Designed miniproteins, single chains, continued (5). Designs and how they scored, part 4

Each design is a single chain, and the fold is of that chain. pLDDT is the mean over its residues in the fold that is shown.

## One batch from the design tools (miniprotein)

Design m16108
Fold by ESMFold2-Fast:
Structure m16108 (fold): chain A 66 residues (1-66)
Amino acid sequence: GEEAAEAARATLDEAEKAYKNGDKPSVVSNLLTAAYLQAVAAKIFGLEEEADELIKRVRELSKKYE
């Protein structure tokens, strides 16, 4: 469970860097999708509060692209 949460955080950090660097929206979207799936995996394995916070961060970044 913890490994999935760590992967989600790392992927989110990459998405945030890609966004700040002006990378293509498709690149950021793909990273956000990966982070979302990793966070859902963490929630399934019992890290519900941490996973919900990660999912919230993914959704907030996704809103920047409408």
Scores: mean pLDDT 80

Design m16109
Fold by ESMFold2-Fast:
Structure m16109 (fold): chain A 64 residues (1-64)
Amino acid sequence: SKEKEELRKKLLEKIKETAELTVQTMLMWSKTLEDPSYKEELDEKAEEAAKAGKEENELLKQLK
């Protein structure tokens, strides 16, 4: 259906967003290993990635 086609497009875009945020979180995590002052930025980025992942799962549930 048209609705499922639009949901699949939204899911693909959200998967890309989640992947990018995950990479950014991993890079920030690597910085915290040498400098703990990056911990706050790591926590913020991890929260963004977690939120994107939750939205991705919600779109997946709508397709089932």
Scores: mean pLDDT 85

Design m16110
Fold by ESMFold2-Fast:
Formats: sequence, structure tokens, C-alpha cells
Structure m16110 (fold): chain A 82 residues (1-82)
Amino acid sequence: KSDALSKVGGLLEKEAKKRGSDKITLEEAKKVLDEAYKEGYITEEQRKIAIENLERIAEEKGSKELTYREALEAAREAIEST
């Protein structure tokens, strides 16, 4: 669903730009997913899977700081898998 991914991507990019970099914290990425769900851009199931993907990426890299691209990929996987 390209519309959902575009909307989530826009929100993630906006949040990363507030920091003056392409980086976003795990908590900021989770807040973006909460906002996307509230706005109706993604389903509850997509939000849950995307959060699980974000936590997995953070655990694997040993950091709670993600790149915007990593956060976008977590959301993309959730949207395409549902």
C-alpha cells in the first residue's frame, strides 16, 4: 500500500529533520508510528509489527538510535507483510 508507506515516510523524515540529521531515536520512531495509526495511515496490526521491527533493528545494532532509512524499512516490512 504505497499511500501508507508514503505517509509514514513523510512523518519519519520530518522527525529526523528536526534533529538536523538522518537519525531518529527508537522512541521518536515509535511516536511516529503511533501518529500514523492515529491519522489512519496504517492499521493497528501494521503499527504493532513495525514497532517489533524497530526494536529488533535497535537490538541487532546495539543502539536506540536508528537512521531514517532503517525506520522506514521497518514500516515498509510491516505494511507489505499485512
Scores: mean pLDDT 81

Design m16111
Fold by ESMFold2-Fast:
Structure m16111 (fold): chain A 64 residues (1-64)
Amino acid sequence: SKELEEFQRNAGLGLRAWRQGDYETAAKYFRLASEYAGKAGDEEVKKYFESKSKLAEEEHKKQK
């Protein structure tokens, strides 16, 4: 589905940003991945990426 394709794209971009230490960008893409996972009907994956987005937000705050 288009929602699954958008999920995969945003999850990949978020993971790439996370690996580079760009936690602000990672948080944004993980949030989008969560939204598309929810639209695709995968509530567990939605919650997982919501958690990852919040973790990335906390890591970004530590960097300042």
Scores: mean pLDDT 88

Design m16112
Fold by ESMFold2-Fast:
Structure m16112 (fold): chain A 77 residues (1-77)
Amino acid sequence: SEEEAEKIIKEFEDKVNELLEKYRAGQITLEQLSEELRKIADEVAEKMKTLSPELQKKVAEKFKEILEKFRDEVLAL
């Protein structure tokens, strides 16, 4: 459903932002940041399998936006 797709997007964005804040606070290393991102990506990939192909595409496009913003913010630190 579209509602489930929006929920998956929001959960992903929230988790990515939480990791960024932990990294900014010096609570995790860059290696730990990378490991946690892989874990989140795996969890998200499993959830996406339940969505229609159209919704999977929408979610994937939004994830690219979130990850690009995250990458820029990490590089700015």
Scores: mean pLDDT 81

Design m16113
Fold by ESMFold2-Fast:
Structure m16113 (fold): chain A 63 residues (1-63)
Amino acid sequence: SEERRLAVTYTALEIRRIGLQTDIDWGRATERQRRELDAIERAMKRHPDDPLAALEEVDRAIR
């Protein structure tokens, strides 16, 4: 179950990252969206095997 939770969390972060990048590419991103994308990319690089830790880091960075 933990392995599935990690995989699902990774997929959710990746989908969010793609959506944010799309908004940037289309010129409709806010400053908050740019900061969120940066936070997701940094957190996923720091926690490549722990998407739950990455999600927690993103949540702390953008609150």
Scores: mean pLDDT 86

Design m16114
Fold by ESMFold2-Fast:
Parts: structure tokens; sequence; C-alpha cells
Structure m16114 (fold): chain A 78 residues (1-78)
């Protein structure tokens, strides 16, 4: 359940980052995407430790989504 809660929190934080990005708040979006990466990474570790490969893969997908959002926001600041 802890892994599932962290993954759901990561999903919510990605949505917050996407909203900040849409509003032009790129620095805030970067901070939110970084938080989502950390949450999804912790979720993936917990899923892996219990042998839940499907959960670990889903968490990895959200790590990638957050990383893509972060890169996109960083490019807007340059």
Amino acid sequence: EEAERLLEEAKRVIEEGDKAFEQGNYKEAIELYNRAIDLATEAADLFEKRGDIDGAVEAAIYQIKAAVGKISAERKLK
C-alpha cells in the first residue's frame, strides 16, 4: 500500500507540475516534476523490493513522464 500511495502522489504532483507549466510558471513546474521523480523512484524501489514487477514498471513510466516534463520546462527557461 505504501508503494501505491507514493505512486498516486507522484501522479498528482505531475498534474500540479503540468498546471504550473501551462501557466508559464516553469521554475515551479521544475520543482514539482523533481518531486514527482523522487516519489515515483521511491515507489519503484518499494515495488521492486516486494517483487511487484508490474508496479515497478508503472512507477518507472511516471518517472519518465516527470523527467520529460522537467526537460520541457527547463528548455522554456533557456
Scores: mean pLDDT 88

Design m16115
Fold by ESMFold2-Fast:
Structure m16115 (fold): chain A 61 residues (1-61)
Amino acid sequence: SMLEEAREEALRALRHLLAQGLPVDRAVELVEAYVRAVYGEKLSPAQLEELIAAVRAEAAA
């Protein structure tokens, strides 16, 4: 599904930025901005917030 593809892409991007040495808060901010820009019009508001919550949860682990 679009949501599953977006989640995999977002988490991969997050892991990449963290591996490059970006601070966690900055990496989350960039991934959230990217997700909203690319998927904001393609996902429902509820799906978009679920995706962003998943990014934040991954960063907190």
Scores: mean pLDDT 86

Design m16116
Fold by ESMFold2-Fast:
Structure m16116 (fold): chain A 71 residues (1-71)
Amino acid sequence: MSIPELAAATVRAMEAGDLEAFVAYAEELARKLHATVSDPNPAAHPFLEALFRGELSVEEAVARAEELEKL
């Protein structure tokens, strides 16, 4: 899955109350964002915090993830 696809999947799992799917998608998303350690994206941590707090809709999570991929 791409970063936007994982962001969307994480939000959907959270909305569905599927904790196992949420954890699996969240771990993969964090791992892919950690792949940029050699060029750390300072927006990645605030994005993950907003995502995990349930502050983002599926559409908002996808849009923010797409912007992170451009950085």
Scores: mean pLDDT 74

Design m16117
Fold by ESMFold2-Fast:
Structure m16117 (fold): chain A 89 residues (1-89)
Amino acid sequence: AEEKKEEARKLFEDGVERLADELIEKEKKYGAELDREGALVLMREIAEGKNPGLVEPLTPEGKEIAKQAEEVGKKSREAIAEAEREEKA
């Protein structure tokens, strides 16, 4: 169960980092400069579902990346919940 939770955390962190890099590349094409720390924070908060309004100032391509961040968060939460159910079974 702990191994599955660790895999879920790794998927979340790897997904957030990948999507932050993609967001920087896409937004840069439209003249918006995002530093890596800011992009990582934005992707993490979107993936956690804490600040849905953060998607509003993004370009259409950036909004698509934000949707992928939401999916990364969803998959990670589902994997953790599944691992917790297995611990109780």
Scores: mean pLDDT 72

Design m16118
Fold by ESMFold2-Fast:
Structure m16118 (fold): chain A 100 residues (1-100)
Amino acid sequence: SMEEQIRRLVGTVRGHGQLLQRDFRIWSEEHGLDPTPFVEAVERATERIEAAIRARDFAGARALVDEFAAEMIARLPERAAAIRSWRDMLLALLDEAEAA
């Protein structure tokens, strides 16, 4: 069902957000920085993306993914590869869900 597909998509998006949070935490700790603001930024972006997905606003979800990736690359250019990987994975998942 579409509702089941949306539930699975939201879970997968949340999982990728948690992986990015872990990447930011490890990098921040290695550099003697507080990871809290970066971890919280990923958490808030994930919640907004999940809300757009639940509303079936896939265009809005994509815009939120791109906006957050651009913002975080500007703030943490050393993590650009991890951020781009997160972005590309979420965009692919959104494209697959919209096509279903």
Scores: mean pLDDT 91

Design m16119
Fold by ESMFold2-Fast:
Parts: sequence; structure tokens; C-alpha cells
Structure m16119 (fold): chain A 65 residues (1-65)
Amino acid sequence: ALRPGDIARAVRDQGPTTPAVLGLRVGEEVVVLAVYDDGMVVARSLTTGAVGLVGADGLERIGRA
């Protein structure tokens, strides 16, 4: 499971369908800021610095928490 402080990689493309949703390309890396019980994550893109919501199912942890 993802934890705050984890480094994760997008395993799928995600469009920013709303201003709250983080747009990601497959292979883009993020830092996890918060994890919610509904499976949503607040993450910051390491490429753009943007912060937004992403589904935890769309992320693979690559750094240790």
C-alpha cells in the first residue's frame, strides 16, 4: 500500500478530467502526500510540480516509505 513520502510511478496515462485530478503520463514519477480510505492519493508530480488527486491503482511504488 502507498504511504505519505513514497515515490511512485504512473502505470497508466491519466488525463486531468477536473482541476483536482493530477494529469499523468505512464512512467511519470510522483511523491505521495496523502492517502485516503477511498483509494485516492494526493500526489505531487516530480516532472511539473503540480499537486492533485490520483487513484492509487494507477501508481506503482518505486521508493521505500
Scores: mean pLDDT 76

Design m16120
Fold by ESMFold2-Fast:
Structure m16120 (fold): chain A 77 residues (1-77)
Amino acid sequence: DAERERLEREAAELIRAGELERAAELISRLHGVPLEEALRGARLQLAALRIREEHADLPDSEVVALLRAKHAELLAE
């Protein structure tokens, strides 16, 4: 299913561009989740990209720890 992979890549590009609502719409359709859940996922992915950008010089293990903490915060909502 190359089409699904293409759409997932498109959603990722929209997240990188800050187009979270458009990305969430694609994710909602691809995974059959409510738009609210898809938007939360898109926000998490954008937060992950920002953490990597701000901490590009940190080891992967430290970046993963920061991502884990952010994921826990967003899931607690």
Scores: mean pLDDT 76

Design m16121
Fold by ESMFold2-Fast:
Structure m16121 (fold): chain A 102 residues (1-102)
Amino acid sequence: MEERERLLEELIEEYRKANPEMTDEQIEERLELSREVATRIRAAAFSPTSEDAKHFAELVIEKKITEEDKKRAYEELERVMERFGLSEAAREEMRRALEDML
């Protein structure tokens, strides 16, 4: 529970730093997109499947991910990899997969 709240706070704080002129509504909308991206990255990190990759690609196309959303995705990927103690080889694969999706 506490870790989830902390991740949300970090996402909000960093997003505000990147987009200080955005309204709270715009920040929330972008954070929802970032949460979806983070969820897909987490799923891929443990059990990468073609279906997870396709679903993520559909989200990218449908919601028109911005450069800020891409930055959020990379940050979430790094946190997931660090948190779950992935090997360097696995981390490189995950970064490459994210680059291909974004």
Scores: mean pLDDT 58

Design m16122
Fold by ESMFold2-Fast:
Structure m16122 (fold): chain A 70 residues (1-70)
Amino acid sequence: MEELLEKYAELAAEAALASREVLEEYREGVRRFRELRERARAENSAEVFANGEAFVRAVEEGARRAEEEL
């Protein structure tokens, strides 16, 4: 899962290069997601990961939006 989450974060950042505002949103999102991921790892909590999955969906949707603006 960590690898998949990092992949989406990187793709979103690259796609956001077409838009300054989108890039900032992705940066904030990636930061929050990494925080949740590290917390889930430290606490070994499935509940924290559940929130992370919802966040991955948001990042994926954002990446698609950024691509449309390209």
Scores: mean pLDDT 62

Design m16123
Fold by ESMFold2-Fast:
Structure m16123 (fold): chain A 59 residues (1-59)
Amino acid sequence: MELFKEYYELMVNKTTPEDAERAKKLKEKIDELINNSLTPEQIERFREEAKKLLDELEK
């Protein structure tokens, strides 16, 4: 849920094509998390990958 809030803030604030593309990738990962019956281990894995994408966008 926290990742979704960060993604939303990035989408609203970023206007460059690169940032929009990265934000879209993050949303796709979050949607996969929500739609699939994932285990806690899989959820943590996706959170780590999403954090890497957010960290890259903040650079």
Scores: mean pLDDT 65

Design m16124
Fold by ESMFold2-Fast:
Structure m16124 (fold): chain A 82 residues (1-82)
Amino acid sequence: MYKVFVYSADGELLAEAEVEGSLEEAIEEGVKLAKEVFGDDLKIAGVAETIEGALAMMAKKPTAIVVVFEGDELVKVLAFEK
């Protein structure tokens, strides 16, 4: 089971979901939730698989960040811009 979290550039949690399925399905749910919150004009600006990579992306002030966990393990981070 994957947990998906959608954050703003300032770290506010705006949406979350639990996904029973593949990592690809969890990523698609995260993209869907981000677009529902911030608009369909969102585009992927960066991808990371570590906390350090996620922090580097947040420093660039993206419109949204999507974080995917499998249990307690960070498996994917997506940064979005308009």
Scores: mean pLDDT 83

Design m16125
Fold by ESMFold2-Fast:
Structure m16125 (fold): chain A 90 residues (1-90)
Amino acid sequence: MELVEKLVEKYGKERTARFLEVLSTFTGPFTEEQFLAAARAMGIPEEEAKEFIDELIKNGVLKKENGLYTIDEATRQRLLAEARRLHEEL
């Protein structure tokens, strides 16, 4: 995914893999607070987690409606596969 390559360039492979792993745990709609809590548990700084959400919205990966974020199932599966690939390259 072109988005994943851009994220790796900005954050590095390890941090990008952690972001995608956190995101892949959400099988349904979620709030920003839920994402920030999950990111914190994975050792991701709050400001970087917020920047990551913004990048996902900007790239149309994450949809926002009434304070809830959603990801298309096909896109979520692709992100999970990319996270696994990045972990194998580490």
Scores: mean pLDDT 79

Design m16126
Fold by ESMFold2-Fast:
Structure m16126 (fold): chain A 80 residues (1-80)
Amino acid sequence: SHAEQMARFYALLQEAHRRLDAGEDPEVVLERFKEFAATLTPEQLREVRATLRGLLAAETDPRWRAFLEEAIAYLEKLIA
């Protein structure tokens, strides 16, 4: 279950990146991420947040940075 959810998370990140590159509305892409995040356990939410923080620290694309920042902010609200 944990491995399956993490695999879905990585697949979702790849899809989000492709959708943003295709010019999709960032709010629509973020909504799909929020739907997925709502299915995660607290432990999985913390792991996903740590991964996104690592990606944000290395990212230079402003569209992808904005997505990562909003995704992290949403996860922090769920974990709190």
Scores: mean pLDDT 86

Design m16127
Fold by ESMFold2-Fast:
Structure m16127 (fold): chain A 68 residues (1-68)
Amino acid sequence: SYVKKLQKKFGLDIDGDFGSKTALAVQKFLKSKGYKVNIDGNFGSQTFFALILYQRDQNLEVTGLLSS
């Protein structure tokens, strides 16, 4: 699951549920790294795009994030 992979990467509880806590944690982390995100607890296009940029910039495996 994409959600479980994301939760594992950020050291969050791996439950497979994309809730406000997961969204807030991702948003706060990305903003702390200098990416432009709103901390609103909703996983929107801005948060998703910033996450992809972060993973690419860190040479992290981005496989599956853009696959249909």
Scores: mean pLDDT 66

Design m16128
Fold by ESMFold2-Fast:
Structure m16128 (fold): chain A 79 residues (1-79)
Amino acid sequence: QDERRRLAAQRLRDRLLEFAKKHGLPDEVIEEANRFADALAAGDGQAAGEHLMKLLRLTPEEHQDDIVRIIAESIAEAG
């Protein structure tokens, strides 16, 4: 289960960073995406929730739905 969680977090990180780079999102979005993925890999649901909220707040509104979709698809593929 721990390995599956870490693989899911890594795939999510890769997808979020690729999306951020493709759309020229601020470095702060990349930073919070990394922190979110690290919290997920550690199994820290509270920290993951906090970093997810910061990630969404820092993401331009036109891209927020895409970020949510990437997260949902990555979690569905892992579970």
Scores: mean pLDDT 82

Design m16129
Fold by ESMFold2-Fast:
Structure m16129 (fold): chain A 86 residues (1-86)
Amino acid sequence: GKDEALQASLQYLQSKAKELDLPQELTEALINYMQANEIVLNQPTIDILLNYAAKEYNSGKSLLSILEDLKSDIVEFSEKQKKLEE
């Protein structure tokens, strides 16, 4: 169901963020955002978002700026996923 899909999405996001050594504060903020907006992301989308976050974090971009970019991308990717639903 939707709740199971959301939980799976959040678990994968936590696992991937840990593998990429992303700050826990960023990971928690993303989880809270997805839960509050009931946004379910597939694994490839999470990979794209978190690899982007890791690259920007390693380049010295602020966590706040990265978080705002990711929130925007999450909305866009969520809308694209809905459009691909037949």
Scores: mean pLDDT 81

Design m16130
Fold by ESMFold2-Fast:
Structure m16130 (fold): chain A 70 residues (1-70)
Amino acid sequence: KVEEELKKRKELAAEAKQVYNDTIAESQRAEKELGKAVADAVRAAGQSRINELLAKMKEEADKYEKLKKE
């Protein structure tokens, strides 16, 4: 169902954006207060999570386009 697919894609996009924003804010604070090594670790953890969400979003987008065109 197209509506369910759009909702799922919207939720994944919102989650990825939230993780990205949180990671940027936390890494910037960590770099200023705790040092570069801690900031780098925060960025690495956030990027890994974002990569997983982006892969999932791409799979859903490809599935949606295939269903739309048939």
Scores: mean pLDDT 74

Design m16131
Fold by ESMFold2-Fast:
Structure m16131 (fold): chain A 86 residues (1-86)
Amino acid sequence: MLKKKLEYAKLVLKSIENPGEEAERAAELLLETVKALNPDAPEEEIAAAEEKTPEIAKEFANNISSLTEEEIEQIEEKIKELEAQL
């Protein structure tokens, strides 16, 4: 779990320069994390999450492009916290 969260946070920072290029990978990683946390989730819930992957990727790219300097600092702090827990 922690490694996946750290990978996602690092992808967010990488995406600040190229939002669209990392968005798909970030969405995939988020789905992998959801599946890992909910191994007993019904197939319907997993299918619904997979169907939302393109929307999550677009939302991610839009959110990255609108990030403020303060929000970027918060993400950097989150990466430090996650790395400290590994």
Scores: mean pLDDT 67

Design m16132
Fold by ESMFold2-Fast:
Structure m16132 (fold): chain A 67 residues (1-67)
Amino acid sequence: SVVAKLEAQIAALEAEYRAGGDRQRLLFEAEVLEGMVLILQGVGVISDEQAAALLARIDALIAELRA
């Protein structure tokens, strides 16, 4: 499913962050995923509940990367 693929991509970015990956690259990729989730929510491919769960994880990662 689309949600499972997005969850896997978020998990991969979280793992790269924990491994000490490039903060600027990870921030860019997290912001791209955020945009993708918002588009998929806007066109009705994913539910508001699914989008909220994905965005919470992405926003938490973005906050860590900006700290």
Scores: mean pLDDT 89

Design m16133
Fold by ESMFold2-Fast:
Structure m16133 (fold): chain A 73 residues (1-73)
Amino acid sequence: DKAKKYLEAAEKAEKAKTPEEAIEIVRELGGDVERVEKAMRSAKHRAEELGKDPEKLGVKAIAAQMRSEADEE
């Protein structure tokens, strides 16, 4: 079940300490690494503009992307 796999990736990615760790979780569970890397880069750029933590927002963006992909299945 692709949806369950992506939801599992999202849940594990949210617990990651860094966006890079979250990307490795997505890779191990067979998610779209390029798509989550794009989401992470966009979130880090936005975090810098807003004076927020880019690592924390990067992890959240990766998890949100995986949840979005789970909802598509």
Scores: mean pLDDT 79

Design m16134
Fold by ESMFold2-Fast:
Order: C-alpha cells, then structure tokens, then sequence
Structure m16134 (fold): chain A 68 residues (1-68)
C-alpha cells in the first residue's frame, strides 16, 4: 500500500471536523488527478487511491449530513 496514501488517510482520520475532512479529501483527489495528468502515477494507481479517498469523503459527508 502506498505510504503517501496512508499518510493522507491518517490526516483525514485525525480531523474531528467533517467539513475539514471533506475539504482535505477533495484537495487530495485534485492533487491525485494532477499526478495522473503529469504521468507521475499510473491509471491503476489513480483508481486505487481514488477509491480509498472517495470512501473517506463519503464517510465525512455522512457525518456532516447527520449534524443537520
């Protein structure tokens, strides 16, 4: 598993604010897309990392929705 992805997920998990978790996950996804466009990662790596980030994003969105 990619150490950089694990560190990103750990940062998201350390945030208690769901809005902050959403913003950080969206930022990480944007950086991931840039890395793919620049050829720094493969499409396979992009899809794998994207799935993990989207899972965290969905969890954060659910927490934010529950607080309304």
Amino acid sequence: MDKMLEEVLAVIDSLSDPAGQIRFAEYALEELEKALEEGKISEEEYNRMKERLEQRLAEARARLAASR
Scores: mean pLDDT 76

Design m16135
Fold by ESMFold2-Fast:
Structure m16135 (fold): chain A 84 residues (1-84)
Amino acid sequence: MKFSKEDLEQDKKSFEELESQLEEIKEEIKKLKEEGDEVGLTSLQSALSIQSVSAKYLAEQSEDEEVKERLLEISKKLEELAKE
């Protein structure tokens, strides 16, 4: 992937925003399961899995230890949600 400095900053902000939405995503997974929307559930879980991998990759590219640790925590939470 081609990353400019601006693209990396946007990706970091997106992962931070996603972290703030983890509770919302958890409720959406529950709703999709209750409604029997298997296609929607599979799509959401796939997206969360991809975002988890992307967060790990971004963490490895980060030179800031605090940012790296936070991205790894986000990645772990996304991976856990993808398995629910």
Scores: mean pLDDT 72

Design m16136
Fold by ESMFold2-Fast:
Structure m16136 (fold): chain A 90 residues (1-90)
Amino acid sequence: SDADVQAQITSAISTIDRQIADMDRRAQTLSAANQQRVDQLRAQIQQYRDQLRAIQNSNQPASVKRAQVQQIIGQVAQIGAQFGQIVAQQ
């Protein structure tokens, strides 16, 4: 349903906001090179956050929105894995 997709997007954005907060906190303890790597990942995840909001505000069918949201969630998960790998190097 439209309400289900709305809730899924809201949840995904909330998850991204928590990831950004964690990245900002942990970046301060990293080398300059790793801070730069985290900054690049942060920029990418913010682009996906903006894309999710655009999908939420679009007039596309719920089925199309679900497919797009699922794709973005997968890409955000990959960025999260890359961030975790950088932090593990401390």
Scores: mean pLDDT 86

Design m16137
Fold by ESMFold2-Fast:
Structure m16137 (fold): chain A 100 residues (1-100)
Amino acid sequence: TAEEIKEEVEKLAEETKKKLDAAKTAEEALAIVKEFFEKLKEIVEKTDDEEVKRYILEVFQEVASYAVEWLEANEPFEEYRKAALEIKKLREEFLKLVEE
């Protein structure tokens, strides 16, 4: 059901934020965001519900923002900039996945 998918997505987001809090490098933080992207992509590809797809997009955008804030607070400017650019690309890919 839509509610079950939303609950699964919320749990994945909480787990991803906890992993980000424990990350020690920009590479680890980026890998965590990429893993979250792939898990959400599987869920999006299995549903035809446009409202659910939009919700998943919003949750991904929130976690991506959290990761960028973590990078800015914890990494030197050059490492932050590179990882933030990769996260921006993931945001653009996810938007296309939902809107196509």
Scores: mean pLDDT 84

Design m16138
Fold by ESMFold2-Fast:
Structure m16138 (fold): chain A 73 residues (1-73)
Amino acid sequence: EPVVVKETELLVNEALAYIGQGKFEEAEELIEKIPNEEIKELVLEYKKLVKEGAPESELEKIAEEIEKKLKEL
């Protein structure tokens, strides 16, 4: 596996963990480091939805898209 794939996965997982803790500023710093623009945009959308208090169904949909894109790397 290319090193960049593993770095992307780690950054995404840490950013999602910070988002889940309400640490949006820390999550944003990690998101800026994500090398894949498509995955970066999905994680930013997930952050926005969590911050706005979106339903769990919408959060799960975006999380599944992020997982799918990570598997395609």
Scores: mean pLDDT 79

Design m16139
Fold by ESMFold2-Fast:
Structure m16139 (fold): chain A 55 residues (1-55)
Amino acid sequence: EEADWERMVQVSERVAALVKAGDLDGLRELAEHGSPLERSMAKAVLNRLASPVPA
């Protein structure tokens, strides 16, 4: 459904803006208090940033 797609794009843009700004506190706020989609995306990004690069 287009409504779900548009919502996902908006959430992705917001998360990307926080990552670009280095706003880890903003990402944590989204991960704790956001909608299910916002929490999933914020947690995925935080986990990626915390994961070590395999050597």
Scores: mean pLDDT 74

Design m16140
Fold by ESMFold2-Fast:
Structure m16140 (fold): chain A 93 residues (1-93)
Amino acid sequence: MQLSEEEIKEILAKYLNAKPEEIKILETWIEGNYQIVKFEYKGLTYYAAIDLETKEVKAIVNVGIEILKSYLLENKALSDEDLKELVLKKAKE
């Protein structure tokens, strides 16, 4: 049921209009019907949720942007767990 690292890179590269070799996977795991991927692309860190049935990217979160947004709008620091929850929430909506 888990996607291979090569499949994940191909899916993310297609979504971002990038090359698979430009995607560096940092961490990946399964959460329900989604493969969650923490990855680096062009020096920026992202979380993505990929639907395991359709193989489509359902949500993507830019870590730096979400941290800045949280500080500016809510004076709140985001943890890695907060970012994981955010990408899952976006994927389900």
Scores: mean pLDDT 82

Design m16141
Fold by ESMFold2-Fast:
Structure m16141 (fold): chain A 81 residues (1-81)
Amino acid sequence: KEAIELLEKAKKYLEEKDTELALEYIEKAIEAAKDDPVLYELLKKTLILVKRLIEEKDYESAIEVVEKAIELIKELEKLKA
């Protein structure tokens, strides 16, 4: 749940083109997920992809990557509940 909230903030900052804050919030989500190896690896991969897309100035695809990560985390939480 904490990782989802942090990714939602990262998405908002990407929409505002504040790339530094967007990356900071993805890194906070990774830190929050340290005790969950599946979420940790997913979020690390998300950070790598978002960094690449920001370098390409492809903010729309960067937002899509974050949205996809949020959706997958929500699905994983449903499987645990």
Scores: mean pLDDT 83

Design m16142
Fold by ESMFold2-Fast:
Structure m16142 (fold): chain A 88 residues (1-88)
Amino acid sequence: FEKVMTSLIKQNPFGVCTTYVSLSDKDIEVLKKLKPEDVIALVSALISSCKDIVPKKEFQKLADTLEEVMKDKMTSELQEKLNELKSL
């Protein structure tokens, strides 16, 4: 998963980063089906690859959206990763 995300970011870093921090309703439905560990992997890949491309405000929006979407599946590890994203 992280390797696929890194490959996509390499091809179009700005477009990929802006797309994945700006979630659509369809993206939210996909996220609801993901396991917490997959969301942690996604967030880690986005932070590592996009932190210098995307403003911190967009990462805060993403963290808020993910908390709402994943609230029924929230783990301590996921919450810590979302808090890291919010603190950028």
Scores: mean pLDDT 67

Design m16143
Fold by ESMFold2-Fast:
Structure m16143 (fold): chain A 68 residues (1-68)
Amino acid sequence: MSDEEIVKLSDELRKKYPTVDQLAQKAKELASDERLQVLRDIAETLRKIGDNIDKGIASGDMSLSKLQ
């Protein structure tokens, strides 16, 4: 999978999965190729950030301002 394909696929996934957590999760699933190893790590980090935001919003324990 080339960089061009990664960008194209990311755009398509972004439209289908509008939340950052869903996009990161799908990126991880598709990052089974060795060339996507770096994106896999980035996707995992983004997913954790997304989970943290979702948890904070749902419980009210954390606000987005605390992420900074």
Scores: mean pLDDT 60

